# Designs tried in a protein design run: designed miniproteins, single chains. Part 58

Each design is a single chain, and the fold is of that chain. pLDDT is the mean over its residues in the fold that is shown.

## One batch from the design tools (miniprotein)

Design m2013
Fold by ESMFold2-Fast:
Structure m2013 (fold): chain A 85 residues (1-85)
Amino acid sequence: ADKYRITILAEHPQAGEVKLTGIANRKKGIAYLHFDSDVMGEIAGGRRVGISLKKGASGEEAAETVKRFLEGMGFEVKEMIVQPL
C-alpha cells in the first residue's frame, strides 16, 4: 500500500493521555500528524505537522519515524497501530 494510517496512544506531562492519528504517504516520503488541542499544537509547533520519511518507507519504518518524532517532543508512546490504506 502507498499510504498507511497510524494510530498512536501516547502520554505527555502537559497533555496527559492522548490519541493521535496520522497518515504516512510512502510515495511522497511524508507523514502528517493532526493535533486536536491548543496544548498539543503548542508542543508540536502546529495543529498539523509533516514528518519526513524515506521514499518507499514501510509502515513499520514510518511508525518508527513518527515514534521518534513524538519521543523527541516528550511523548511516551504506549501503543501504535499501522493500517494499510
Scores: mean pLDDT 80

Design m2014
Fold by ESMFold2-Fast:
Structure m2014 (fold): chain A 100 residues (1-100)
Amino acid sequence: MELRPPEVKVFPKSAPREGQEVTLVSLVTGAGPPVISVRWLVNGQPLESGVKTTEPVLDEDGRYTVSSELTVTYRADDVYKVEVLHPALEKPLVKEWEPP
């Protein structure tokens, strides 16, 4: 398999509301090989509770997709980031979620 870097998008499943549960989705696409690590950071701290990450799924293009979901109580003052590791990346790819 050719070494292909992933693309990462972060979005909420529903409109975030202060003090209510929100599920954030990280969609990691276009990766090859399926050696993909996804980590969530809240205020710079790794968070493992409330995280559900799928196994890599092979797309028709011969690339892999991983979906990772973080369910948390939403607070507007919190900074939410996802960190993706892949052998095609020289450094971890970090995406911050920007609420609307």
Scores: mean pLDDT 83

Design m2015
Fold by ESMFold2-Fast:
Structure m2015 (fold): chain A 92 residues (1-92)
Amino acid sequence: SVEEKFYEMGKSLAKKLKEAGVEIKDGKPLPITPEQAFSVVSDPIEVDGKKVYAYVIGSEIWLQVEGEKAMKPEDFYPGALEAIRKGIKEEI
């Protein structure tokens, strides 16, 4: 399902956050530096034929969608943010 894809995206994002030395508390990343933000991107998923990546600005999760401006997960797919956060929590 699309929610399962966002869950796996969250798991991949958590792995990248750990590799970058970002602290994760209660399934949420603590504020990251701009340098860390450029180095920490999830594995891509495909939704409706478009590639989607997750990344972090400060402590907020954002999506980069192919052909679109950066957006909040909930603006792209209802439940995406919750699924991503569950994936992050599973990896920590």
Scores: mean pLDDT 76

Design m2016
Fold by ESMFold2-Fast:
Structure m2016 (fold): chain A 93 residues (1-93)
Amino acid sequence: MRLVDKETAESVKTLVLRVLDRRLATDPSVTPELHELAKKAVELAMEYAVKKKLSETEFALLLEKIVQALREGPESLRKLVEELEKELEKINK
């Protein structure tokens, strides 16, 4: 079983942020606020995956959770960000 390392997390982060930046430039229906929340969720999720040493399966489930929150809108993303911040506070005591 492979755990998510920092290099894997940084690679995924770079790809996801690139897609979000392109989406912001090409889709006027996507607000800057939604993109900022999405970027924050991705950054927090990558930090969480590395610090918690998530398995590849757990990491894939976390990424799917982010994708679902993006589809549901800003409120779902904000809740996910709050959840990830709370979990990281427990780790960073």
Scores: mean pLDDT 74

Design m2017
Fold by ESMFold2-Fast:
Structure m2017 (fold): chain A 85 residues (1-85)
Amino acid sequence: MEKLRKLGELASKAARIAYKATQEGKYEDAVLAQKIATLIFKAARALVAGDEEALQKYIEEIKKVREKSKNPEIQKVADEALEIL
């Protein structure tokens, strides 16, 4: 329960970062932040379903987005999600 709540909070935070980046014209950051939000949501669903193959795939995708991003807020959200997953 608490693990899923924290993942939901991180997905919401990533979505807010995407919204703010869009308002500031930082479209690459907006795309990467939105991708993190979507991947956290998908990873949380895979975790609940016990789908280890899907979970591992989404974890690897989060790691790839983290490596591509130069935005510290996006990196922090990705790192916090990976610590929980």
Scores: mean pLDDT 86

Design m2018
Fold by ESMFold2-Fast:
Structure m2018 (fold): chain A 110 residues (1-110)
Amino acid sequence: SIKDMLIESVEESAKEVKEHASPEAREVIEALKETLIKLFELGELSEEMLYLASKVWNLVRKAALNPEEVTEEDREELLKEIEELIEYLKKHAPEAVEAAEKLKEKAEKW
């Protein structure tokens, strides 16, 4: 199914980035992966959700692969985008909120 292909794609992308990431970055990538898989399993594939999730993924990927280029402003933007995702999930996919809050906790420690 399309859902199974999306889950497999997220698993493979997360694995590839994790191979080049710090231990702290790996925890953030894993938490994001778990959040996305939960959303796909719930069938929450709205265009708005995908855009919000893709923003978080792009920020996490850039920070994990190029940690020396990450500014405080980039870090603040990541936390802001995660918070916006959480607020969206509270209204549209409350079952995924716990996973996204764990993502926020891991990102704050990174």
Scores: mean pLDDT 83

Design m2019
Fold by ESMFold2-Fast:
Formats: C-alpha cells, sequence, structure tokens
Structure m2019 (fold): chain A 95 residues (1-95)
C-alpha cells in the first residue's frame, strides 16, 4: 500500500526530529502529522503516559526495535520515542 509506505516514511522522519521524551500531546501531533488512525495515536499516547522501563532495559529494547525498523539505534535513544516505535509496529500489523 503506497499510502502505508508513505506514512511509515513520514513517521521515521518524525522519529529523528522528535523532542527528547515527547509528551502524550506531542505523540498525538506526530501521529496525526504521519496520518495515523485516532486509535493508534491514542494507544501510543497511553503507552507514553504509562511510564518507561529502567534505562538499561530501554536501551536494549530500542536497539532491537531499531534493528527491526532498519534505523540507527541512536535515533531511538529518547525514552519517549518508544511510543512512536509502537505506532510504527501497529501500522505494520494493519497493513
Amino acid sequence: DPEADERLGRLARLLKEAPPNPSPEEIREIGREAGLSEEVIEAAAEYQKAGKSPPEKMKEMRKKMAERLGVDPSELENAGVVSLVALVLQLQREK
């Protein structure tokens, strides 16, 4: 689906430009700009609100997610971007 590919590409770019530890509102704005569904956006915002794992576990999770997404792990070092990674994975599931 060309639109899904375009949304994933836009979301990947927004991940690089995301502020450190984006707020739930910032997650909503990024998701809306990427053209994601409201349900996916709200799920990611709620994930962000739920908090984060200890730094060591977050670093390992980001590394594995970055490998799956084909991006550099440094682009996912902000704790808040884990919510954006969840959005990307959800989009891949909806194909």
Scores: mean pLDDT 60

Design m2020
Fold by ESMFold2-Fast:
Structure m2020 (fold): chain A 92 residues (1-92)
Amino acid sequence: LPLITAIQLRGLANQALKEFKGSEETKKKIKELLDEAVRAAYNGDFDRAIEYLKKAIEFVKNSKDIPEESKKKVIDLLNQMIELVEEAKRIA
């Protein structure tokens, strides 16, 4: 169900970006990775979507400009997005 999964991922991505605290430059890079994940899910490429979400988690973990509380919230939302894609992959 690529379309429904992409819509749900976009909602979680928007929530992650709202919870984000840090520089605009760092936020833009996270948004770019999330946009790629949503695009991959829309195209039915769930493995590629998961790869982009994992890259986003790694980028957030390695970004020293993000406060720890914000980092935890964003990573939690990114993990929820991975779980959503994994579930969509199982029922597709």
Scores: mean pLDDT 87

Design m2021
Fold by ESMFold2-Fast:
Structure m2021 (fold): chain A 99 residues (1-99)
Amino acid sequence: SLVEEMLELARKGTLEDTERIIEKMDELSDDELIRILHVVGQRGSDEARRLAAEYIEKNVDNYDLVTQRALLAIMAGIYRRLGDEEKAREVEERLESLE
């Protein structure tokens, strides 16, 4: 299935694998894209993590509040892993403002 293919790419975690995931995002449900982006954030290279965070920044407002909360949490985790504590804080403040 598409979701199984995208999860395999997320587990590999290269920039190129993540670019392929982004290309297919419109074909995934909200729950599926949350799961896939979470794996990229946890296991991806720094370049893959940056691409995932960039996708979230660009698209988060297009989703419902439940999905927005999940995506912002993933994005904050990504910036912490990248050592960008200031960006992580900004994202956490955005997440808190949704409540």
Scores: mean pLDDT 89

Design m2022
Fold by ESMFold2-Fast:
Structure m2022 (fold): chain A 88 residues (1-88)
Amino acid sequence: EAKKLIEQAKEVAEKISKEEDEEKAIELTVKGIQLVDQISKTSSPEEAKKVAEYVAESIRKGAEKLDDITSGVLYVAAGVLLTVAKNL
């Protein structure tokens, strides 16, 4: 059910944007990417793109609060999400 996945992805995205623990930020980022991948297979391409963009922006916001190494990993993850969205 696309609606449930979209709500879960948005909830995870909000948690990422506020997360200060590096390990939890990475775990939430992986979960967000997995949810966007599921949404891309279940919903319309337009809807999946909007969710991927929202999650990617939240990951970037979270990255700003973390150490340089973890921040770098999150920025790369956000870029991957946007690339996946573009290829829908």
Scores: mean pLDDT 80

Design m2023
Fold by ESMFold2-Fast:
Structure m2023 (fold): chain A 104 residues (1-104)
Amino acid sequence: SELKKAIEKGAEEGAKEFIELAKKYKNDAEKITEELGKKILEEYEKYSEDELKYYELIAKALVAASLLSWLAQNPEASEEELEEKAKEAKERAVKLVLEALEKE
């Protein structure tokens, strides 16, 4: 239950941070990748031994990777389209992490 909450929190924060960077950099996937990747790596360095923080970061990274891949193919995407795609990416990231944990 706490693990599921951490995964959901990471996915939500990843989606929000991605949308803010997309607005800041006008959908420049390369600049978003550089800044978001740097933040995720810095958090991993601080919290990699904390299980809840580890899965929060995994969910955040999966959402970021999904949205970066989509945005690179859709650089003219509106904020509304990006928010809809972020919702899908968040739901899929949560599902993938939980399914991976259930198989172990």
Scores: mean pLDDT 83

Design m2024
Fold by ESMFold2-Fast:
Order: structure tokens, then sequence, then C-alpha cells
Structure m2024 (fold): chain A 121 residues (1-121)
């Protein structure tokens, strides 16, 4: 099976993995730096106003919609922006699309966005 298709199925499965295991998987499949992979995982696993620790066991499908994170003056926006500064602007746009696709459980859109992220790496 295509590794990107396997990653898309995994992200949509609701399977819980350690944050470190999510980082390793995304880094390997998308050919990203460790810092970029960590930024993507932190956004996808962000829930309830808190970033998980690397040893936390979390599901990616519990991510929050990016539009809800852009309220001015919230700590959430400040913390998210610090993580996102690791990513170039084109990858930030794709990460927003990936988060939306995972939340909507749109497998075809998840695959398409992951392929674009890998192409930019």
Amino acid sequence: MDPIVELAELLLSGEKRKVSEWIDTIQEVLNLSPEEAKAIVMVLTYFGGKYPDEDDVVAASRSVNFKNLVKPGTRTVEDLNAVLEILPDEKKVLLEELEDAVDEKDSEKVVSVLEKLKELS
C-alpha cells in the first residue's frame, strides 16, 4: 500500500499513539525535518487548549479547527503561532487544510494534502 494512504487511514482511524510515535511516522512518510513533523503533530493533536507531551497517548482525529484558534489575544493563538513559525508559509496552508480534512474525516482530501506536503519536502 502507498505509505501516504496508510498514514491517511491511520490519522482517520482514531487510533491512539504516543506523540513521539506520531512525529516519527509523519517525519518518515512525508520526508520532513523532525521540527516540521513535530509542528504538524502538535497541531493535529492539540485539544482543550493544551499541547500534548511527547509521551502522551493521543488520537490525531481530536484536533481542533484552525479558524477557532485565531481569536486575537488568546494564549492558544500565541502558543500555536510559536509552533507554526517552524513551517514555511506554503506548508502552514497545507497543515490548515490537513487539520480540516482530518476533522471532517475526508480520506480523499487527507491523502491529497499529505501528497502535497511530501512534494514540498
Scores: mean pLDDT 70

Design m2025
Fold by ESMFold2-Fast:
Structure m2025 (fold): chain A 94 residues (1-94)
Amino acid sequence: SVKVELPELVETKPGETVSVPATVKGDAGKVTFKLTNKETGELLDQKVVFNVKDGETLTYTFTAPATEGTYTLTVSAYDAEGKLASSATSTVKV
């Protein structure tokens, strides 16, 4: 089975560059990263990585929003057929 592990909490300052490690257990055909506003659900940033191997650590790098608040980083792993296998979230406090 595929599982994604990432930090539960990431704290940063407005406008700072942030790097978040995500570790993948099991082979994933695709891993998606989505940064959203927790209150509104607005998508602020996204990234896709293909052909991820078991034990690989992916680094998601983004610029922290200029507005202080709580954001959610959602990392989703999909199998070779495009089916969602696992999802994990980090709380991002700016």
Scores: mean pLDDT 86

Design m2026
Fold by ESMFold2-Fast:
Structure m2026 (fold): chain A 59 residues (1-59)
Amino acid sequence: AERAARSMAGAARLSALAAGLDEAQAEKAWNEAYRGGMETGTGEAGGRAGSRAVREQGA
C-alpha cells in the first residue's frame, strides 16, 4: 500500500509540474494521491485525484 501510494503520488506530482502547475499545487496533488492510496490500499483513488488536478489545469 505505502509503496504503491508513493509511486502514484510521485507520478501525480510530476504530471502536475509537467502541466505547468506550481510547486505548491504539485505538492497538494502529491499529498492527495498519497493519502488516497494509503486509504484504499490500492493507490487507485489517489492516482485519480492527481490526474483530475492535472486535467482541470492542463486540459
Scores: mean pLDDT 66

Design m2027
Fold by ESMFold2-Fast:
Structure m2027 (fold): chain A 79 residues (1-79)
Amino acid sequence: VPVQPFAPDAPRYRAKDGRVFRSPGEAVLEIRERLKKENRIYVDPETGKLKVVLDDGTEFDSIGEAIEAELEREYEEIP
């Protein structure tokens, strides 16, 4: 799998709290760690399936879908 260590010349995403990320990968890692810290990623004990709940109550069946939704809602893409 090819590794791309460089980011765009300009910051790619800005979080609602004012933090700026140089790449989509950095934003993705930040969102994932935030979801873990807030205990928003859990396994449904009845089905054994992974679930993710955002702060607005939106529920997702995968971490990837939840991260994509957070990027669209709370992060501003900047050139």
Scores: mean pLDDT 66

Design m2028
Fold by ESMFold2-Fast:
Structure m2028 (fold): chain A 68 residues (1-68)
Amino acid sequence: SKAERVAGNVALQLRLLFGVDQKTAEEVARELSKLDPEDIDKMAEIIVEKTGIDYETAKRIVEGALKG
């Protein structure tokens, strides 16, 4: 689904650009895959909760995943 594709892209960005470990990235991807991919704010909140990355950066990660 679109949500699974976005979730996978976010997980890759977290691992490659932010040094997030595989387990945490997989947990983020699992939670994001359950969401509406148009709900950018909720997706960003989950990234903040799981990784400690700031909200503005998390939102940019989600927006990047939606464009790819």
Scores: mean pLDDT 86

Design m2029
Fold by ESMFold2-Fast:
Structure m2029 (fold): chain A 80 residues (1-80)
Amino acid sequence: SVDDAELELTLKASRGEAENPYIAEGIRKLGEGARTGNPDLVREGIENLEKALKEETDPLVKEAIQRLIERARGLYESLK
């Protein structure tokens, strides 16, 4: 499921096992931005996830990345 794919992406990134460096960096910056309330870090996380989305070929993983981007945009709007 998309929820399982989203969780798997997050867990792989946290373990340094993410195959795509844009996913790893995007999730790292998004998490740091959320913890510190820093909208610039959230924005950088979104930019990295959008780069990962352009490279991704798996439709389930694409949908998971799109969900993360939409959640991150909501967070960005709440922090600015």
Scores: mean pLDDT 83

Design m2030
Fold by ESMFold2-Fast:
Structure m2030 (fold): chain A 70 residues (1-70)
Amino acid sequence: MERARELARETARLIREGTPDEAAREFARRAVELGLSPEEVNEAAKVLAREVGKEIAALAASQAFAALAA
């Protein structure tokens, strides 16, 4: 779970720096590289929602789930 929370906080930083679509794609790419479980993706989405809001967190999580299913 720590790796999922770390990824979420780094993704939140990228979103605050100004490119939410790019940050969501990077989150999905790293989720695949790390082999995150659905539980870890959901934990990351909760952390993201607290940092940057629910809409962007949902976008990042949906892209990660799609990438992991491919």
Scores: mean pLDDT 82

Design m2031
Fold by ESMFold2-Fast:
Structure m2031 (fold): chain A 85 residues (1-85)
Amino acid sequence: MAEAKVTVEGDSPESAKRGAQAAATAALNVPGVLEAKYEVDPEKKIGTVTIKAENEEQAREAADVAYRAALMAGKAGITKSATAE
């Protein structure tokens, strides 16, 4: 089992939430993804998506798909990090 995280920064709490939702939804469409959850910090306008997958390759693919979905949602300051466990 592997985990990946995608961080989305928005111009507003609503913007951060939209980006995080888009990222989590896109990640769930990747084969081998077990779970994709998002949390939003409204004060910092940051959404964090945590992806759990069967293996590191699937987690990495899901993080890439999630990151691209967040970019397409028109967010400012989008960052990506992936960690395998």
Scores: mean pLDDT 77

Design m2032
Fold by ESMFold2-Fast:
Structure m2032 (fold): chain A 71 residues (1-71)
Amino acid sequence: DLEEVRERIRSSPAALQELAEELKPVADSDDPEVKEKVRLILEEIRKLEERLRADPSLLPEVEAQLEAALA
């Protein structure tokens, strides 16, 4: 749910790390399709986390990019 993800990021910048940790077990799945999707999501989360760490005022831009990646 994209709305839930956005709310988590808004309440805590660490929510991106928490989301990545939640997805790690799924990234290790035997399903190549699921593994590829999760890998792309994790890569996007990593980039967005680095941007937020540098400038928290970028939160709305990060939310928009994450929403686009998850849609």
Scores: mean pLDDT 68

Design m2033
Fold by ESMFold2-Fast:
Structure m2033 (fold): chain A 87 residues (1-87)
Amino acid sequence: MSPRQQLLARYPLFAAVIARYPAITDAMIAQALASRRPIVTVLGDRLGVPTSTIRRVIAVEGARRALSRRPNPTDAQFQAMVDAAMA
């Protein structure tokens, strides 16, 4: 299984991180998976992006997936869900 497949099997929301940062290589993912540090921190360091920025990408994707099941999602519901995930 590729490092990307391993990451997405364990943490499916990272699909949004990979899509947003095309500079992410399988080698970076393999190192993140082998690290004792959180994956978001290892990828953030490698990309030169703050961990909070990567966490927000994940929170946004989580909110999108949750609200896609609702008939009339509001911007307020989306923002509240993102903010709760970032707390």
Scores: mean pLDDT 80

Design m2034
Fold by ESMFold2-Fast:
Structure m2034 (fold): chain A 57 residues (1-57)
Amino acid sequence: SDALVAELNALARAHRDQSNAERARAIAELAKRYGLPEVPADEDSTRAGVRVYLEVS
């Protein structure tokens, strides 16, 4: 969804100056909030998940 994509992008920008682990957790929590439990907390997997959301949105 566009809303999820916008939230993920805003979250990524807000946390760009923090550790990758903290940013990955924040993105994973946002994905869970939108009912997307397939997004893991791992930073590599989280990046892959974000790309999928961008493609399907």
Scores: mean pLDDT 57

Design m2035
Fold by ESMFold2-Fast:
Structure m2035 (fold): chain A 101 residues (1-101)
Amino acid sequence: SLEEKAREVLDRALEEIRRIYEKHKPQLTPEQRARVERLLDEIERLLHDPSLTPKEAALRAITLVSDELLKSTDPKFQQLLSEILRVLARALAEIDRLEAE
């Protein structure tokens, strides 16, 4: 189904986001690592929420990351959040293409 394909797009996005975190992890403070791990847990919960459409899940995850980016003043932490946001934006664009028939 289109929903199954869209869920696969979200699963690949989550895998890419986890790889981005692992790459940046050595440069983060313990507080920043705890913040990102909570953020990733919330993203995973949203992307796997069966009450949300894949597009709704992606949009909520984008909002969540954008809100964290607005609260951050550390350029390295902002770089990590920006890379996560780009992955989610690409996933949303792919879901939109799938829905266009």
Scores: mean pLDDT 87

Design m2036
Fold by ESMFold2-Fast:
Structure m2036 (fold): chain A 100 residues (1-100)
Amino acid sequence: SMIEEKLKEAIKLLEEAKKLTKDEDLKEILEEGIKLLEQAIEYLREGDYEQALTLAELALQAAQYAYQLGIQKKESPEVIAILEEVSKLLQEVIQEIKDQ
């Protein structure tokens, strides 16, 4: 599934951001985002698009909060760029799920 592949890419990007950051609050938010996306993939595989959508939307909120926190704490440009890419991917995923 194109949706599942985009969710997996978002997880990889969040894991990369988590490795690059030294901020413990940011790491916790990124870990929560990863868990939400892993759960979204499981619901997607079960055909539960409503639950997958809810979890993807919560993961987008986590990524957006991580982005704002990263800006506030003057995180590296690499981490900020990853969080922008994750937000874009999750917006695309959310739209694709809604179109099912």
Scores: mean pLDDT 90

Design m2037
Fold by ESMFold2-Fast:
Structure m2037 (fold): chain A 74 residues (1-74)
Amino acid sequence: ADYSGKRLISAAEIQNELRKRGIEATESQVIEALRILEKEGILELVEMGGRTVAVIDKSISLEELAKKVEEILK
């Protein structure tokens, strides 16, 4: 698939970014938050090589996505 203009971010990368922000979350909690964002039309979730990956617009950074996940986990 052509992911031009898209960014691919794994649930594990988001979990790591949350830890850098002082937030402890399991990968399952991150995936549940990502499913809410998928329903809101912000991202698409795909399974790649046994990993859950978020496909988002390139204008949305890892840090911005982590902030959206943090707000859902509050």
Scores: mean pLDDT 82

Design m2038
Fold by ESMFold2-Fast:
Structure m2038 (fold): chain A 65 residues (1-65)
Amino acid sequence: MFTVEVDVSSLTEEQAREIGELAKKEVPGVVDVRLEGTKLIITAESEEAALNGASFVRRRALLLA
């Protein structure tokens, strides 16, 4: 398993959770996403999937900020 952290301090807790759930649903190979403080912790099956998950979260967060 591979893990990547993404800063979501610009989002509300609810927005961060919704984006995390969407990343788990939409990004192949992402197996878990957890909110810890102001960061989403993305766990994936491969390094590529973890990076794709992080990219997805960052793009979505920018649209809301």
Scores: mean pLDDT 83

Design m2039
Fold by ESMFold2-Fast:
Structure m2039 (fold): chain A 78 residues (1-78)
Amino acid sequence: MEVEKEAREALARAEEAAQKFIEHYRDTYKGENLEKVEELEKQAQAALDHVRSLFEKDPEKGLRAARALEEAFRIGLE
């Protein structure tokens, strides 16, 4: 129960980090890189869907994957 709660919270943070990363990229590279922004949105969604699949099977692995994904998007903002 606690691990599942932590996994959902970590996934929500990863979703927020992904949103901020995409918004930052979209605002910075408006007309010239829209295709790249769309590709990044698809890749981010696929990664989030994969993490969701993982914690349905193994909540501990899902939690670890969600945290790693959040960190990856945060690093991308720097």
Scores: mean pLDDT 75

Design m2040
Fold by ESMFold2-Fast:
Structure m2040 (fold): chain A 65 residues (1-65)
Amino acid sequence: PLEEARQAIEEAEKHAKNGDLVGAGRAISRALALLPQLTPEERKEVLERIQKVMDLIVENIKKKK
């Protein structure tokens, strides 16, 4: 479960770097679907990484404009 969530976040990060908001959102949704199977500590890790992906999307749009 944690490894699958990490893979989904990596996919979201890749989409975010390419400016693909739809692809990033789908990958994030996949990671979120795994949260009930994670410990509270693992959920915190996954959620923090999702926030970093969101920041990357914003950075890509604003800085690369």
Scores: mean pLDDT 76

Design m2041
Fold by ESMFold2-Fast:
Structure m2041 (fold): chain A 80 residues (1-80)
Amino acid sequence: VIEKLEELLKLARESGAPDDVIAQMEKLIEEAKKSKDPAKRKELIRQAVFLAVNAVLKYGTDEQVEKALELAREIGEALA
């Protein structure tokens, strides 16, 4: 899950998302990695995915959007 989330973050960076948006995503991912509560970790991951997908939708190409949505689906399945 975390590896796919990091791939989604890389995709957001490659799409040209602003540095402040990237920094917010990095913070959410870092907090998720440090969280000892599984429920809180899932919530932080969902927030990071939502932010990253929205960034790719706004700044990315159609190909990057399709890849972001597939990564989000795979992360969602792993959290279920």
Scores: mean pLDDT 81

Design m2042
Fold by ESMFold2-Fast:
Structure m2042 (fold): chain A 101 residues (1-101)
Amino acid sequence: SVEEQAFRDVERALELMRHALDHPNESIGLFLWTVGVSEIDFVVNLLIKRGDYETAIKILDYVIEGLEELRRLAEEQGKSELAAFLDKEIEKLRKLKEEIS
C-alpha cells in the first residue's frame, strides 16, 4: 500500500540520520542529515500533492517522534548545533501538520 511504502521510505531516512549522528566526521554527518531530511520532506510533500492527508498526518507523527529522539541523542552527545538544526525541522513539520489537519 501507499501507506506501507511511505513508512518504509521515512524509516530508511531516520535510520540514515541515526547512523550520521554516530559519525565522527561532522561534515559527513551533516550531509547525511540533510539527505535524510530531504527524503522525509519529499515523501510528505508527495502525499499532500496527491491529496492523501490521512497518510501524510500519520507519517508526520511518526517522523516528528523519530526526529525528537535524534535531537535528544544529539543533546546528550553535546552536539548543540545538530540539536538546533532538528528543532527547526521539527517546528517546520509541526506547522505543516497543523495546516493539513
Scores: mean pLDDT 86

Design m2043
Fold by ESMFold2-Fast:
Structure m2043 (fold): chain A 123 residues (1-123)
Amino acid sequence: MSKIKEVAKKLKSEGGAIIDLRPKKKIEKDYGVTFSYEGQLVDGILAAGTENGGLISLDKLVEILKENGIKKVVLVGEGDAVKVAKKYLEDNGFIVSVIDADTLLKDPELALEVLKKGVVDLT
């Protein structure tokens, strides 16, 4: 089993998920996972990127995450898509940490560390 899959299962047990904004096929290759449809949450991993270079509906993403008891998101991506998704998720009550794909794939355990940093509720 890939290290990233092990980390994602640990994140899910703590109410977390890895949301990767890249296309599904690229995530399947990099993570060693298979998705049956766009927006499927598999063992704490979700591919939010579409084959057309867009994102799945952010409303639908919020619904999927809430239905699965997810409260913390490790958002994987870069550029404006990450900024838009981060703000939308935070506005809907999620704790969001951002990491780029190359950094995450090199050291998947960083996903656990960024999630821990977001758990400090100072309110």
Scores: mean pLDDT 78

Design m2044
Fold by ESMFold2-Fast:
Structure m2044 (fold): chain A 74 residues (1-74)
Amino acid sequence: SAAAEAAREAEERKRKQAFEETLESFKRYVEGNEAVKDTFSPKMQENIDNGIDVTLQLLARRWGVSVETLRELL
């Protein structure tokens, strides 16, 4: 029915918006770290890089995409 189709499209839009908002927030986080990376100790930089990798893996699993696809979108 038209109502069921509209509901499906609304849920798809909400899912896409949530994904885009999550990626935008993560992009800002990565860019913020990049802007001040020269202030980090080597261990701090390693911890940040590991955190980014873990986050990419979690987002890839949550959204059903590959880590490589997410890296391309960043």
Scores: mean pLDDT 80

Design m2045
Fold by ESMFold2-Fast:
Structure m2045 (fold): chain A 55 residues (1-55)
Amino acid sequence: ETVTWRLLSEEESPDGRWSRWEWALFSADGTLLARVRQVVDEDGRVETRVEHVPP
């Protein structure tokens, strides 16, 4: 199954201690399947949150 990831937003904290990215996942026909948020803290630790969206 072919899926496409699209970066929706990129944000960095004012002090540079964390960065946040928001991604959208689309199916081959362009249907939005999920949104994913990733946060990287100052220690390089990555947290990922997935929110599913019905087609």
Scores: mean pLDDT 74

